# Designed miniproteins, single chains, continued (4): the designs that were tried, part 16

Each design is a single chain, and the fold is of that chain. pLDDT is the mean over its residues in the fold that is shown.

## One batch from the design tools (miniprotein)

Design m12561
Fold by ESMFold2-Fast:
Structure m12561 (fold): chain A 102 residues (1-102)
Amino acid sequence: SKEEAAEAAKRGAVEGGRRGAEEAREAAERAEGIAGSVAGAAGAAIRAVGSAADGAIEAARAAGASPEEAREALRAGLEAAREEIREAGRYAMEAARRGEAA
C-alpha cells in the first residue's frame, strides 16, 4: 500500500542517513591535514543525503511500491531522516571550525 511504501521509505532513509553521518564523523576525526578533513567531511555530508534518498527508494520498492510510489515516498523519507542528515552537516561544520582554529 502507499502507507506501507511511505513507512518503508522513512526506515530506509533513516538507515541511509545514519551511515552518511557516521562516514562524515569519521572523515572529520581523521588526522589527515585540516583541508583534507574539511573536504572529506563535506563530501560525506553530501553523500549522506544521497544515502538517505537511495535507502528510501530501495526500502519502498522492497515493500512492493511502484517506481512512481517510491518517488512520491522519497520526500517523507528525507523528512524522517532530517536529523541524521543534519548530524552529517554538523560534522562538516566541526571540520571547518578545526580548519579555522589551526
Scores: mean pLDDT 75

Design m12562
Fold by ESMFold2-Fast:
Structure m12562 (fold): chain A 58 residues (1-58)
Amino acid sequence: AEAAIRAAIEQAKELVREAAKKVQDLEKNGTPEQAEEARAEAEALLREAAERIAELLA
């Protein structure tokens, strides 16, 4: 359904924004280890979002 695809994209955009902000905050105020964990988390979220959107388009 088109509405489901739009909702998934909107949620992915919000999650990516939050993840990016968290990485930036940790780069300034956290340790390098925390920043690396946050980047890995953001990459995992992007892969999951891409897979879900691809499945909805299939």
Scores: mean pLDDT 78

Design m12563
Fold by ESMFold2-Fast:
Structure m12563 (fold): chain A 84 residues (1-84)
Amino acid sequence: LSERMRAEVDIAMEYIKIGVVKAILNSGELSEEELEELIEILKEVIERAKELAERYPELREEAERVIELAEEEIEKLEKKKKEL
């Protein structure tokens, strides 16, 4: 794979991570510790997407979308954590 194709695969994997977090959130009751772990995973997704946008400007819009989706999911997890 070219560097660009590798970066496109990397951004797709970040989308998959967000999807997995959403699936876990919908699967049952989560402890405060489990919610905190999911928040940390999404923070790592945001950091990775920012790194990809800096290295590959052509992927900036896609990376920004990933960041937005991850931030929305973090907000939902933080609200659920407050309900515990």
Scores: mean pLDDT 83

Design m12564
Fold by ESMFold2-Fast:
Structure m12564 (fold): chain A 88 residues (1-88)
Amino acid sequence: LAEAWYNLGNTYASLGRHDEAVKAYQEAIKLKPNFVKAWLNLGHLYRELGQYCEAVKAYEEAAKLKPEDKGIAHNLKVMEELAKEKCP
């Protein structure tokens, strides 16, 4: 179940087990590609890891799924600014 992987990702993230959290969120998204919260948490985690290009992609998917959400739009804009020096 996608929600179980998402919850596992949240648990790993809270424990500082970032690589395992990324993998758990990716499994949640694989099972439920429209899982906005999983895309957002994956983006937040990539941002914490300094992987700004990956964070942008995750926030882009969340923004596509929920274009009316100003919070998602703001996070995407901030991440795009941070990524412009990091992404080829």
Scores: mean pLDDT 84

Design m12565
Fold by ESMFold2-Fast:
Structure m12565 (fold): chain A 65 residues (1-65)
Amino acid sequence: DRAAREEAVAALRAQVDKGIELARKQAEETARVDPELAPLARQSMEALIAGLRARAAAAEAAAAA
């Protein structure tokens, strides 16, 4: 069912957006508690966000095929 696939993709995008928000908050909290870990927390956050976005894009491409 095409509508079900489109709904699943929309749900995945919403989950990715929430994951990105959570990752940013965690990085900010780490920097606030231990400033020496701020660069590591930022790098980890950026890698996680990139991975989540790549996964969402792959799922969207598969749904469009």
Scores: mean pLDDT 81

Design m12566
Fold by ESMFold2-Fast:
Structure m12566 (fold): chain A 70 residues (1-70)
Amino acid sequence: MDEEIERLVEEARKLLDEATQISREIVKAYKNKDEEKYKEYVEKLKQINSRLTEVRDRLDALVAERRAAA
């Protein structure tokens, strides 16, 4: 069992849940014509997507490393 891989999978799951919630808030802000909140949540979603990419790249690297180590 690779605890680091499991930790990254859990982090990705949490980030996906946050992305879903933020996406709903973006829709609400858009419907309410709240441009400030809309921009704030869009920026937060970009940050979450950036973190998801980082977690994915790290997962890919770890899986490759563990495969090469045996």
Scores: mean pLDDT 81

Design m12567
Fold by ESMFold2-Fast:
Structure m12567 (fold): chain A 55 residues (1-55)
Amino acid sequence: MMEKAKEVAEKVAEMGKALKLSKEQVKRFTERELLSLGVDKEEAEKLAEEAAEKA
């Protein structure tokens, strides 16, 4: 679960960057996608922040 959630977060963040979204928008977009996949809020926030910073 965790490894797949991280991969999804990175891919979604990469797409957000390609769409020229701000870092803050990429983080929120990624977080929302993870939540829709059943990832816990706290974990989704952490993964979204890490993915947005890495991208």
Scores: mean pLDDT 77

Design m12568
Fold by ESMFold2-Fast:
Structure m12568 (fold): chain A 100 residues (1-100)
Amino acid sequence: MEAKQEEGRRIERELREAIENKDAKRTLELAERARELYIEMALEGGMPEERVEAEALGFEAAAVALALDDPELAEEAARAGEAVEVEKARKLLEEAKKKI
């Protein structure tokens, strides 16, 4: 648990730097790792599976969109995740990936 939290903090720092540098490819790699870690920890914590999936997809899409200098896509992706709109979050992630 503690080791996963430390890894999460490290990924968060690296992800922030990648976004600031507008490195969409690196941001995608880091966001995918962050998503895997988040899903594992959230499910262990008893969060509903559909909420975890939507939030994880929305977060990944928003991070990539920010690195692509597309703040509107990032905001839409974040809202889809928060609203537990799994299909919308997935489509927004696919759109972000196509721009890399």
Scores: mean pLDDT 81

Design m12569
Fold by ESMFold2-Fast:
Structure m12569 (fold): chain A 85 residues (1-85)
Amino acid sequence: EEKRRAVVEALLLGARGALAAAEGDEEEARRLLREAGRLLEETTGRRISDEEIDEAVAEALANPEEVRRLAEERAAAAEAALAAL
């Protein structure tokens, strides 16, 4: 299931982007979130704007501990899903 794999890969990239933002690496965060958005657009048609990416980075910088916790949980779940594919 190529679409399912791509969606899970996009979720993993999104989680890694959120982790990078929570650790203060805004440049890496934006890079990963843009790649995640591109994969989601290609597979589901759902477009993620640069404004939404900037808002996600700002949220992670404002609440780094909470965002890190959620992103770590999401990354682990996505990695497990990819390993099962």
Scores: mean pLDDT 82

Design m12571
Fold by ESMFold2-Fast:
Structure m12571 (fold): chain A 80 residues (1-80)
Amino acid sequence: RPPSPAELLFQSYDTDGDGKLSLAEFRALLADAGLNLSDAELEALHRKYDTDGDGKLSMEEFMDLVMSNDALLQMVISLK
């Protein structure tokens, strides 16, 4: 049973293997999704979904973000 496209995408950017995305990994993911966000917009978006304030996004927080952002949802769908 292969992992889901969203799980594979998350794991591809989770370089540390800690189950979370850093700001740098999140920036790379958004760039690949074609989102041209400023540094301030990127940091604001990351902080909005970083509910525990550790500077990283969990898989659950990432899924909430993807479902709330059409461009990221289209990117995940396009992996097939």
Scores: mean pLDDT 70

Design m12572
Fold by ESMFold2-Fast:
Structure m12572 (fold): chain A 55 residues (1-55)
Amino acid sequence: SSLLEEAYRLALEKFLAAGLPEDVARRFAEHEVREMAENPEEAEEMLARLKGVNN
C-alpha cells in the first residue's frame, strides 16, 4: 500500500526477471527498500527510476 511496498515488488520482479535466485532477489529488493526508507525524500525518485528502467 505504501511507496516502499511498491518499490519492493518492482525491485523483486526485476531481479527475478534478470534470472537471480529467489533468495538473492529478495535480499536485493530488501536493500533497495531499506535505502529508500533511509532517504524518504528520494524514495519517490528511486521508485520512478525502477519503473523507468524496467520499461
Scores: mean pLDDT 77

Design m12573
Fold by ESMFold2-Fast:
Structure m12573 (fold): chain A 95 residues (1-95)
Amino acid sequence: SAAARLAAFRARLDEVKARLRENRDNPERRAEILEEFREWAEAQLREAVAAGDLELYEAMLGLIMDLAVELGEEGDEESGLEVARAAVEIDRELA
């Protein structure tokens, strides 16, 4: 279901945030985590578009933007900015 997909998506975003926090002092690993995040998020958003589920697509995009804000609020402005940029770029490609 869309609700189950959204819950799984949210759980994965929480894992990404935790992994970035655990690797605070490892910029190479943080870059890898953000690249893996970008590829995974793009694939999830493309699947929602392919399924014709615009509501799921918009909800997922909103959760990515929420992650960007949360990262900034926790003092990780650089990762927050990278996450926000990824969301904007993916949205432009899929619009």
Scores: mean pLDDT 88

Design m12574
Fold by ESMFold2-Fast:
Structure m12574 (fold): chain A 77 residues (1-77)
Amino acid sequence: MVPEGLERLKEEIEELGKKAEEKIKEKPSEEKEKELKEAKEEFEKTLKDFLERKVGPEELLEAAKKALETYKKILEE
């Protein structure tokens, strides 16, 4: 089972990811769209590796933080 803290981070990532996508739709940027895609793919890969027990909760937490940082940068103006 995913730790409670990681569940909250997953919800936060989904929310910020949606906000970042909406911002890119309102103000298109090829660079920001690429950053969003890369951050999403890296997090999804780490989440899959965690579910397959290839990585530990700490690595998943680090990946989640990186995704959140990228989404916040996209939203920052």
Scores: mean pLDDT 76

Design m12575
Fold by ESMFold2-Fast:
Structure m12575 (fold): chain A 82 residues (1-82)
Amino acid sequence: SLELEVLRALAIMQLTLLEKYSKDPKIRELARKARDYIAKGDFEKALEYVEEGLKQSKDPDEKKAFETVKRLVEEAIELAKK
C-alpha cells in the first residue's frame, strides 16, 4: 500500500530527526530502536519504544514528535491488518 509506505517514511523521518537533534542520549537511543523496528516492518515492537520515548521525554517538542510518531505507527498497524 502506498499509504502504508508514506506512513512508514514519515515515522522514520521524525525518529531520524529525534536521534540527530535530541540532547538526551536516552531519547536518541529510543528513537533509533523505534526507527530500526519500523524499517524491519515490526510496527508493534516499534510502538513499545515510541511509548517509552513519550513517557521519558521532558522536552515538549520531543514529546510532540513522539506523539506524532505514535499516531503514524498506530495507523500503519491498522492498515497492515487489511
Scores: mean pLDDT 87

Design m12576
Fold by ESMFold2-Fast:
Structure m12576 (fold): chain A 69 residues (1-69)
Amino acid sequence: SKAEEILEKAAEEAERAAREGDLKKAVEIAEEAAKKLLELGEVSEAEAAAKYTALVLRAVGVEIDKELL
């Protein structure tokens, strides 16, 4: 589905930005993805918010794991 494509691309791009140390860009990517999901109408506002949160947490997690290893 288009929602899955948006989420996969956003996850990859946000994780890449986080690995480069650009957490601001990672958050912006997650925000833009959530906005696109809402525009598609395939997900609820609650689901879009949950996906945004998951993308941000994954991006932060990648950076934290990198610093702890």
Scores: mean pLDDT 77

Design m12577
Fold by ESMFold2-Fast:
Structure m12577 (fold): chain A 72 residues (1-72)
Amino acid sequence: MTSEEAYEEAKRHLEEARRALEEGDLETARRHLFEAADHMGDVYDNGDEETYAELARELSELGGRLLAAERA
C-alpha cells in the first residue's frame, strides 16, 4: 500500500467512525477507529510525518469521544 492509499483508507475510516459516533453506534465506531489506526501505520512507515500527525490528532479526538460515550 502506498502512503497516499493508506491516507485515503485511514481518512475514510475516520469519517465513518465520526458518523457512527453521532448515531450512537459504538461498535461500528470502534471497528472503524481500529481500521484507521492500522492504515495509519503504513503512513508512518512511509515517513509522511505531517500527514500522520493530522490523522493521529483526528484519531485521538474520535477515540476520546468513543471512550466518553462508552462511559455514559
Scores: mean pLDDT 81

Design m12578
Fold by ESMFold2-Fast:
Structure m12578 (fold): chain A 66 residues (1-66)
Amino acid sequence: SMAARRERFLRRAAGLSPREARALELHFVDGLSQREVAERLGISVATVTRLLRRGLERLSAAEAAE
């Protein structure tokens, strides 16, 4: 379910900035494109790309530490 996917995501995203977590949630949990995430957050697509990259890097580092 989307609720279970969101809950799992939020547990993993505890170390992310609020903007990184929100961008990742909208893109990977809610299935929005980077353009749609940019529109939702009121930022540029380039900023969304940066937030997604940094958020994924931090999630990968956290998984490697576990």
Scores: mean pLDDT 79

Design m12579
Fold by ESMFold2-Fast:
Structure m12579 (fold): chain A 98 residues (1-98)
Amino acid sequence: MITDEEIDAAVLLIQAAVLLNIAKRGDKETVNEAARQLVETAKKLAEIDGPYAKETLEAMLEIAREVLEIARQKGVDPETIEELEKAIKYLEERIKKL
């Protein structure tokens, strides 16, 4: 059964994948903005529930970890790195409860 919530979650996961591709090719400023947008996407995705929540959050966690590595390599703003690390930790804790 496909719900509006499942479609919304899929769209957010697609946005996260697009942000990862932008970060892979971007300069420091572009990566900083992509990481900030990814934090917002992760916060929205972390609130999902239902039979696909764990799988969706695990996919998001992998994307977020890869963006964090790119952000560290590019030396983006420390605040952005801290927010992304907090988002990753929250996703990990949320997954453990599913």
Scores: mean pLDDT 84

Design m12580
Fold by ESMFold2-Fast:
Structure m12580 (fold): chain A 62 residues (1-62)
Amino acid sequence: SKEELEREANDLSEYLARNPDLSLEEKKEIGKKLVDAVAELNGLSEEQKQAALDNMLKRIEG
């Protein structure tokens, strides 16, 4: 449901914020799940979802 996706996105976002010492690989895994949940919640196209994922990965790596 929309409420379940919203909770999942909030939980993943908060977990990333509270655990800055996570490995790069763990941050990427969680970041991908977060982008997936946000994309579903906001009805993003595959192109928009891919752009959001690319931006998330660059921010995690940089």
Scores: mean pLDDT 82

Design m12581
Fold by ESMFold2-Fast:
Structure m12581 (fold): chain A 100 residues (1-100)
Amino acid sequence: MEKLKEEALEHAKKAEESENGGKALAHALRAAHTIAELARRHGLEAALEVAREIAREMSPETVRLIASALELEAEAAALDGDEELAEALREIARELRRLA
């Protein structure tokens, strides 16, 4: 969904622009959660497209922070028994780390 792509990018920008680590982390977690929803509803390729756009626009520090938040989202998916989503989210996190 276009709205989810816009929300993910908006939170990534807010993480980048945040003056303190707490706000940066909160926005990175929101960006990661929105990417996870994109993967769940629209598949891995849609989520990878947004992740790659974030990696092009944001600093390596912000990209790594979102990757770490996505690893947490992957663990949450695994706890819910959604192994396919967990693997997809780990793949997106690896791509973000590769591009950072």
Scores: mean pLDDT 88

Design m12582
Fold by ESMFold2-Fast:
Structure m12582 (fold): chain A 69 residues (1-69)
Amino acid sequence: GEELEKEIRELLEEALRLAEEGRFKEASQLVNKAKELLKQVPEEKQEELKRILDEGERRIDEVGVRRVL
Protein backbone atom coordinates (compact mmCIF):
# COMPACT_ATOMS: atom_id res chain seq x y z
CA GLY A 1 0.00 0.00 0.00
CA GLU A 2 0.90 3.67 0.14
CA GLU A 3 2.44 3.27 3.61
CA LEU A 4 4.93 0.70 2.28
CA GLU A 5 5.96 3.10 -0.52
CA LYS A 6 6.50 5.87 2.04
CA GLU A 7 8.48 3.53 4.34
CA ILE A 8 10.74 2.46 1.44
CA ARG A 9 11.40 6.09 0.46
CA GLU A 10 12.17 7.08 4.06
CA LEU A 11 14.52 4.10 4.56
CA LEU A 12 16.49 5.03 1.43
CA GLU A 13 16.76 8.70 2.46
CA GLU A 14 17.96 7.68 5.95
CA ALA A 15 20.43 5.17 4.44
CA LEU A 16 21.93 7.93 2.28
CA ARG A 17 22.34 10.19 5.32
CA LEU A 18 24.00 7.36 7.29
CA ALA A 19 26.37 6.64 4.37
CA GLU A 20 27.33 10.33 4.20
CA GLU A 21 28.19 10.10 7.93
CA GLY A 22 30.42 7.06 7.24
CA ARG A 23 27.95 4.68 8.90
CA PHE A 24 27.95 2.26 5.97
CA LYS A 25 26.92 -0.88 7.88
CA GLU A 26 23.76 0.83 9.17
CA ALA A 27 23.06 2.32 5.72
CA SER A 28 23.35 -1.19 4.21
CA GLN A 29 20.91 -2.58 6.79
CA LEU A 30 18.30 0.06 5.86
CA VAL A 31 18.75 -0.67 2.12
CA ASN A 32 18.16 -4.38 2.82
CA LYS A 33 15.04 -3.54 4.84
CA ALA A 34 13.73 -1.43 1.92
CA LYS A 35 14.31 -4.40 -0.44
CA GLU A 36 12.31 -6.67 1.90
CA LEU A 37 9.42 -4.18 2.02
CA LEU A 38 9.44 -3.93 -1.79
CA LYS A 39 8.47 -7.64 -1.92
CA GLN A 40 5.25 -6.78 -0.03
CA VAL A 41 4.21 -3.98 -2.43
CA PRO A 42 1.43 -4.65 -4.99
CA GLU A 43 2.80 -5.69 -8.41
CA GLU A 44 1.42 -2.60 -10.19
CA LYS A 45 3.59 -0.31 -8.01
CA GLN A 46 6.74 -2.48 -7.90
CA GLU A 47 8.20 -1.07 -11.16
CA GLU A 48 8.03 2.54 -9.88
CA LEU A 49 9.41 1.61 -6.45
CA LYS A 50 12.20 -0.48 -8.04
CA ARG A 51 13.31 2.66 -9.92
CA ILE A 52 13.30 4.64 -6.64
CA LEU A 53 15.28 1.86 -4.91
CA ASP A 54 17.78 1.70 -7.79
CA GLU A 55 18.28 5.50 -7.65
CA GLY A 56 18.78 5.36 -3.88
CA GLU A 57 21.29 2.52 -4.19
CA ARG A 58 23.12 4.44 -6.93
CA ARG A 59 23.47 7.50 -4.68
CA ILE A 60 24.65 5.39 -1.73
CA ASP A 61 27.13 3.54 -3.95
CA GLU A 62 28.54 6.91 -5.04
CA VAL A 63 29.18 7.65 -1.34
CA GLY A 64 31.05 4.31 -1.09
CA VAL A 65 28.62 1.64 0.16
CA ARG A 66 29.44 -1.63 -1.67
CA ARG A 67 29.13 -4.59 0.71
CA VAL A 68 25.32 -5.11 0.82
CA LEU A 69 24.19 -3.86 -2.63
Scores: mean pLDDT 75

Design m12583
Fold by ESMFold2-Fast:
Structure m12583 (fold): chain A 59 residues (1-59)
Amino acid sequence: SVKELLEALKAGDDDEAKRLLDLHLASLNDNQKTAVFIASEESANDDIKNYVKQKLQES
């Protein structure tokens, strides 16, 4: 779920966050995309930030 994705992003579980993002990307509404982007920006990992940004741009 989107809640699990946000929790994975906040926890720094990059592998789980990428998996959940790929599973739910096509079903995310604008509010959910904004929440995901904000959660990824709070991460210290540039890899997950860039991954989220790229995936949200293509959806």
Scores: mean pLDDT 79

Design m12584
Fold by ESMFold2-Fast:
Structure m12584 (fold): chain A 88 residues (1-88)
Amino acid sequence: MKELIDELKEAYKNNDTERLKQVLQAIKERLPDMTDEEFDEVEKVLLEILTKKGYISKGFWDNVLKYMTKEERKAFLIELLDFVIENL
């Protein structure tokens, strides 16, 4: 998991769109099978990057996502990542 988070941060830092797509796809594929602990780590970094890139607002994750269950947030993020990958 740490390696995926590190790759995500590197791709974002380098503004490498192709690498970012690949890492986001890998995260998306692993989301359904993530433990709660793994999900919490990935979600924090992923939401920060998606907010910085303008795909979600800071207010959305602070006021909407926190009221969802972890399973609901996994499902939401899978759909959001599908959209983000298609539109990068």
Scores: mean pLDDT 81

Design m12585
Fold by ESMFold2-Fast:
Structure m12585 (fold): chain A 70 residues (1-70)
Amino acid sequence: HMLTPEQRALLVLKAYRFTRPDPATLEAAGKALENARDYEEAVDAISAAVPDLTDEQREELLKFAKELAK
């Protein structure tokens, strides 16, 4: 199931809370999410846009996205 714009915003906010990236990085992450077909692609897009995410933070983001997609 595709994430709503509101659910995508929540994913970007969660990634922000982990790494505190600059506004340009957050804008790039948001744009990348517009092309995501499912929550897995959404997490991949954020991970590519926010390179400072650890493996543990990416796993938490994936779990969060899966919960949103229910």
Scores: mean pLDDT 78

Design m12586
Fold by ESMFold2-Fast:
Structure m12586 (fold): chain A 60 residues (1-60)
Amino acid sequence: THAEIFELAAEGSRAYKAGDYARAAELYERAAQLATKMGNHQLAEDLRASAERARALAEE
């Protein structure tokens, strides 16, 4: 579970760096949902902020 959050966030970061903002947003959102389920609300908030930034860049 904690490892899954890390893997999703890492994949999201790689997608973001590659310019695949739609995929980055999806991966960050999935990681945020897992962080929330684990009670790590600060991490979930940070991941949602990353997802929102990626989503804004993906919009068109």
Scores: mean pLDDT 83

Design m12587
Fold by ESMFold2-Fast:
Structure m12587 (fold): chain A 60 residues (1-60)
Amino acid sequence: SIDEQAAKLIKEGAQQLYDAGKVEEAIEFARQSAKEAEKGGLELAAKEAEETAKEIEEKK
């Protein structure tokens, strides 16, 4: 589904930023992506993006 594909792409984008040492940018990207996904009705992508942001924040 579009929702599953969006969830995957958001997680991959956040992971790439994190791997590049851009921790705060990774968190902000995931949070912003969660908000946009929620506005678009992509409930799975929104939930997974928010979880990704929290996971990265906990690793700081």
Scores: mean pLDDT 83

Design m12588
Fold by ESMFold2-Fast:
Structure m12588 (fold): chain A 89 residues (1-89)
Amino acid sequence: MEEEVEKIFEELKKRVEDALARGEITESQYKALLESIEKTKEWVLEYLENTDDEAEKKRIIQIEKDVMESFLLIAEAINRLEREGRPLP
């Protein structure tokens, strides 16, 4: 499971790097998202080491992946709205 968790979070880091390269997020958002991904990965790995329920392990990995993807989408949306100027609807 550690290898699977590592792969999932590396893919999330790649998506954040790609979003920065495309100008969809700011450098400060990029740094905040990477820090959040690293902290979440550490927490997930610690949780998995302390949990014997295989179904719960799979569930938490999926939930944390979905949460991190949601934070990236929110950051992209905020950056897009800021680029469009104010007032916002």
Scores: mean pLDDT 75

Design m12589
Fold by ESMFold2-Fast:
Structure m12589 (fold): chain A 65 residues (1-65)
Amino acid sequence: MEEKILELLKKKGPRTVDELAQELGVSKETVEALIDKLIAEGKVRKIGDKYYLSPVELAEILKKE
Protein backbone atom coordinates (compact mmCIF):
# COMPACT_ATOMS: atom_id res chain seq x y z
CA MET A 1 0.00 0.00 0.00
CA GLU A 2 2.82 2.46 0.78
CA GLU A 3 4.19 1.88 -2.74
CA LYS A 4 0.75 2.80 -4.15
CA ILE A 5 0.83 6.16 -2.34
CA LEU A 6 4.33 6.89 -3.68
CA GLU A 7 3.24 5.94 -7.21
CA LEU A 8 0.17 8.20 -7.07
CA LEU A 9 2.21 11.16 -5.81
CA LYS A 10 4.86 10.54 -8.48
CA LYS A 11 2.37 10.32 -11.39
CA LYS A 12 -0.43 12.67 -10.31
CA GLY A 13 1.37 15.15 -8.04
CA PRO A 14 0.34 16.42 -4.58
CA ARG A 15 -2.72 14.88 -2.90
CA THR A 16 -4.70 15.30 0.31
CA VAL A 17 -5.52 12.39 2.66
CA ASP A 18 -9.10 12.42 1.32
CA GLU A 19 -7.91 12.20 -2.30
CA LEU A 20 -5.50 9.35 -1.52
CA ALA A 21 -8.21 7.45 0.39
CA GLN A 22 -10.64 7.82 -2.53
CA GLU A 23 -8.09 6.78 -5.19
CA LEU A 24 -6.83 3.77 -3.20
CA GLY A 25 -10.29 2.69 -1.99
CA VAL A 26 -9.21 2.62 1.67
CA SER A 27 -10.18 4.51 4.84
CA LYS A 28 -8.64 7.88 5.73
CA GLU A 29 -7.31 6.21 8.90
CA THR A 30 -5.32 3.73 6.79
CA VAL A 31 -3.90 6.52 4.60
CA GLU A 32 -2.95 8.62 7.67
CA ALA A 33 -1.04 5.67 9.19
CA LEU A 34 0.82 5.01 5.91
CA ILE A 35 1.58 8.70 5.35
CA ASP A 36 2.94 9.07 8.90
CA LYS A 37 5.35 6.19 8.21
CA LEU A 38 6.41 7.64 4.83
CA ILE A 39 7.07 11.07 6.39
CA ALA A 40 9.18 9.38 9.10
CA GLU A 41 11.15 7.65 6.30
CA GLY A 42 11.72 11.00 4.53
CA LYS A 43 9.93 9.85 1.34
CA VAL A 44 6.95 12.23 1.65
CA ARG A 45 6.50 15.72 3.10
CA LYS A 46 3.38 17.71 4.01
CA ILE A 47 2.93 21.25 2.70
CA GLY A 48 -0.34 22.89 3.68
CA ASP A 49 -3.10 20.28 3.34
CA LYS A 50 -1.30 18.26 0.65
CA TYR A 51 1.37 15.54 0.65
CA TYR A 52 4.26 15.58 -1.81
CA LEU A 53 6.83 13.10 -3.00
CA SER A 54 10.10 14.99 -2.27
CA PRO A 55 10.85 16.42 -5.77
CA VAL A 56 13.80 18.68 -6.70
CA GLU A 57 11.45 21.23 -8.35
CA LEU A 58 9.54 21.82 -5.11
CA ALA A 59 12.79 22.34 -3.17
CA GLU A 60 13.90 24.94 -5.77
CA ILE A 61 10.58 26.83 -5.48
CA LEU A 62 10.81 26.92 -1.66
CA LYS A 63 14.34 28.41 -1.87
CA LYS A 64 12.94 31.37 -3.84
CA GLU A 65 15.91 31.20 -6.21
Scores: mean pLDDT 72

Design m12591
Fold by ESMFold2-Fast:
Structure m12591 (fold): chain A 74 residues (1-74)
Amino acid sequence: MKVVWEPSAEEQEKIKKAEEKIKEGEKAFEEGDYEKAIELYQEAIDLVKDLSSVESQAVLIKAAVNLTVAKRAK
């Protein structure tokens, strides 16, 4: 198990912001605002794409899957 210290406050902030963007995107998707959902998921991807932690990779995958679903719903 990864029990490593969180070495960068900046990386933690980016992951947290990306998770918040995904939640906002999911809400927009539920409201039928697919363009807003796509924009929010893309912002989440942009926040974590250059990060190397397992947490950032999980967030990246989730945002990418949700982005694909939102684009297909459009």
Scores: mean pLDDT 78

Design m12592
Fold by ESMFold2-Fast:
Structure m12592 (fold): chain A 98 residues (1-98)
Amino acid sequence: DEVEAWRALSEAEWEALRARAEAIIAELEAKSDPNDQLQAELGRLVLEIRELMRERGLSEEELREVEEKFKKAAEAVKAGKIEEAKKILEEIIEKLRK
């Protein structure tokens, strides 16, 4: 299948993005953030992005853009800017759905 072949060709990038998404969730859990509602919403957005990435092939440019946005979201989480991280993840979803 063409979709499966595309995933195989970019397996390292898919694994890197998955690891970044899981790292954001792990950082929220480890940080013991008092805003459980925002934490849960952020985690839900990360899972939605992962599902969208699994359902469609992404170009190298799209994968790099998603990776860069995940990095920015993780940095925002580390800085305690959960709302900023959420906004970045929402932008990724909008781009992937179009």
Scores: mean pLDDT 63

Design m12593
Fold by ESMFold2-Fast:
Structure m12593 (fold): chain A 97 residues (1-97)
Amino acid sequence: SKKKEAAKHLTLAQFNLLTALVEIDLGDPGEHVAASAEAAAEHAEKAAELSGSEEARKAAEYAKKAAEAAREGDYEKAKEYLKKAIEYLKKADKEIE
């Protein structure tokens, strides 16, 4: 059950990171981008807690950095951090399986 719950949280984290990237491309307010990135961080943290994955924890750290950059209006930096978070989620998915 813990592995299934961790996988669910990784999927929700990925969905929210992709949502944040789309919101940047649409020119949405930084607070909207930050909210999506923070939701991704919360799900990645839960996946890390359930699985012990350091990769999931790193994904959460980068998602939080993306939220901060988005609030500052630095969309290039936010986009870089979102992509880094996605890379770590992919590594976490392989590790949890």
Scores: mean pLDDT 89

Design m12594
Fold by ESMFold2-Fast:
Structure m12594 (fold): chain A 92 residues (1-92)
Amino acid sequence: MEEIWQEAEATMLLIGSIVAAKYGDAEAAARYAERVIQFIKDSPYLSPAAIEAAKGVADNAKRAADLSTDPEQGERARKAAEELEKVIKEKE
């Protein structure tokens, strides 16, 4: 039951992160990555689909950071992506 909610939440965050990356919206991408970090930390077990979606969010945050013209938001997105990658590795 919890796995279905995890997959739904992770998929919604992934979709938002794709849109943010497309437009170089590092602030939005950072917020999506930060939300996924919190979601993973609060979840004792993660489905493989949720882990895959979270990896996508981290990749999109890096892309948004690279495209961002705002150094502060770009740095925020990079840090969020790095923290998300570490949290994912701990849950694998």
Scores: mean pLDDT 80

Design m12595
Fold by ESMFold2-Fast:
Structure m12595 (fold): chain A 67 residues (1-67)
Amino acid sequence: MVREAVEAIRAAIRALEEGNYAAMSGHLLVVALIAEETGDPLIREALRALLAGDLERARELAEELER
């Protein structure tokens, strides 16, 4: 699940940078579902960063989740 969360976070960042809001929404839903299932606070913080448009923070959290 953590690897899937990292992949979804990175995909959401890429979609937003490309202006593909439909793809971003799909990836955000995946991140939200994994956050709910795992209760992982770093995944929840990444979701909040993505929703706020803080792509730099979202990238940092994705790297931390990979370790």
Scores: mean pLDDT 83

Design m12596
Fold by ESMFold2-Fast:
Structure m12596 (fold): chain A 60 residues (1-60)
Amino acid sequence: DLEKQALEAYEKGLELYKQGKYKEAAEQFQKAIDLTPGSLMHRLGLYQDKLKEAKKKAEE
């Protein structure tokens, strides 16, 4: 189930983000995006937003 795997990657990204591991969190959020079907636009938007936040934090 790709949706379940995407959610698990997103949750792992959130834990890494909480730990200040922003670069690693960004990789997990990217994985969540890659595993999410384009038809789930709202969920994709959520993951894309978190990816941008993690990348911004990783840059200081």
Scores: mean pLDDT 82

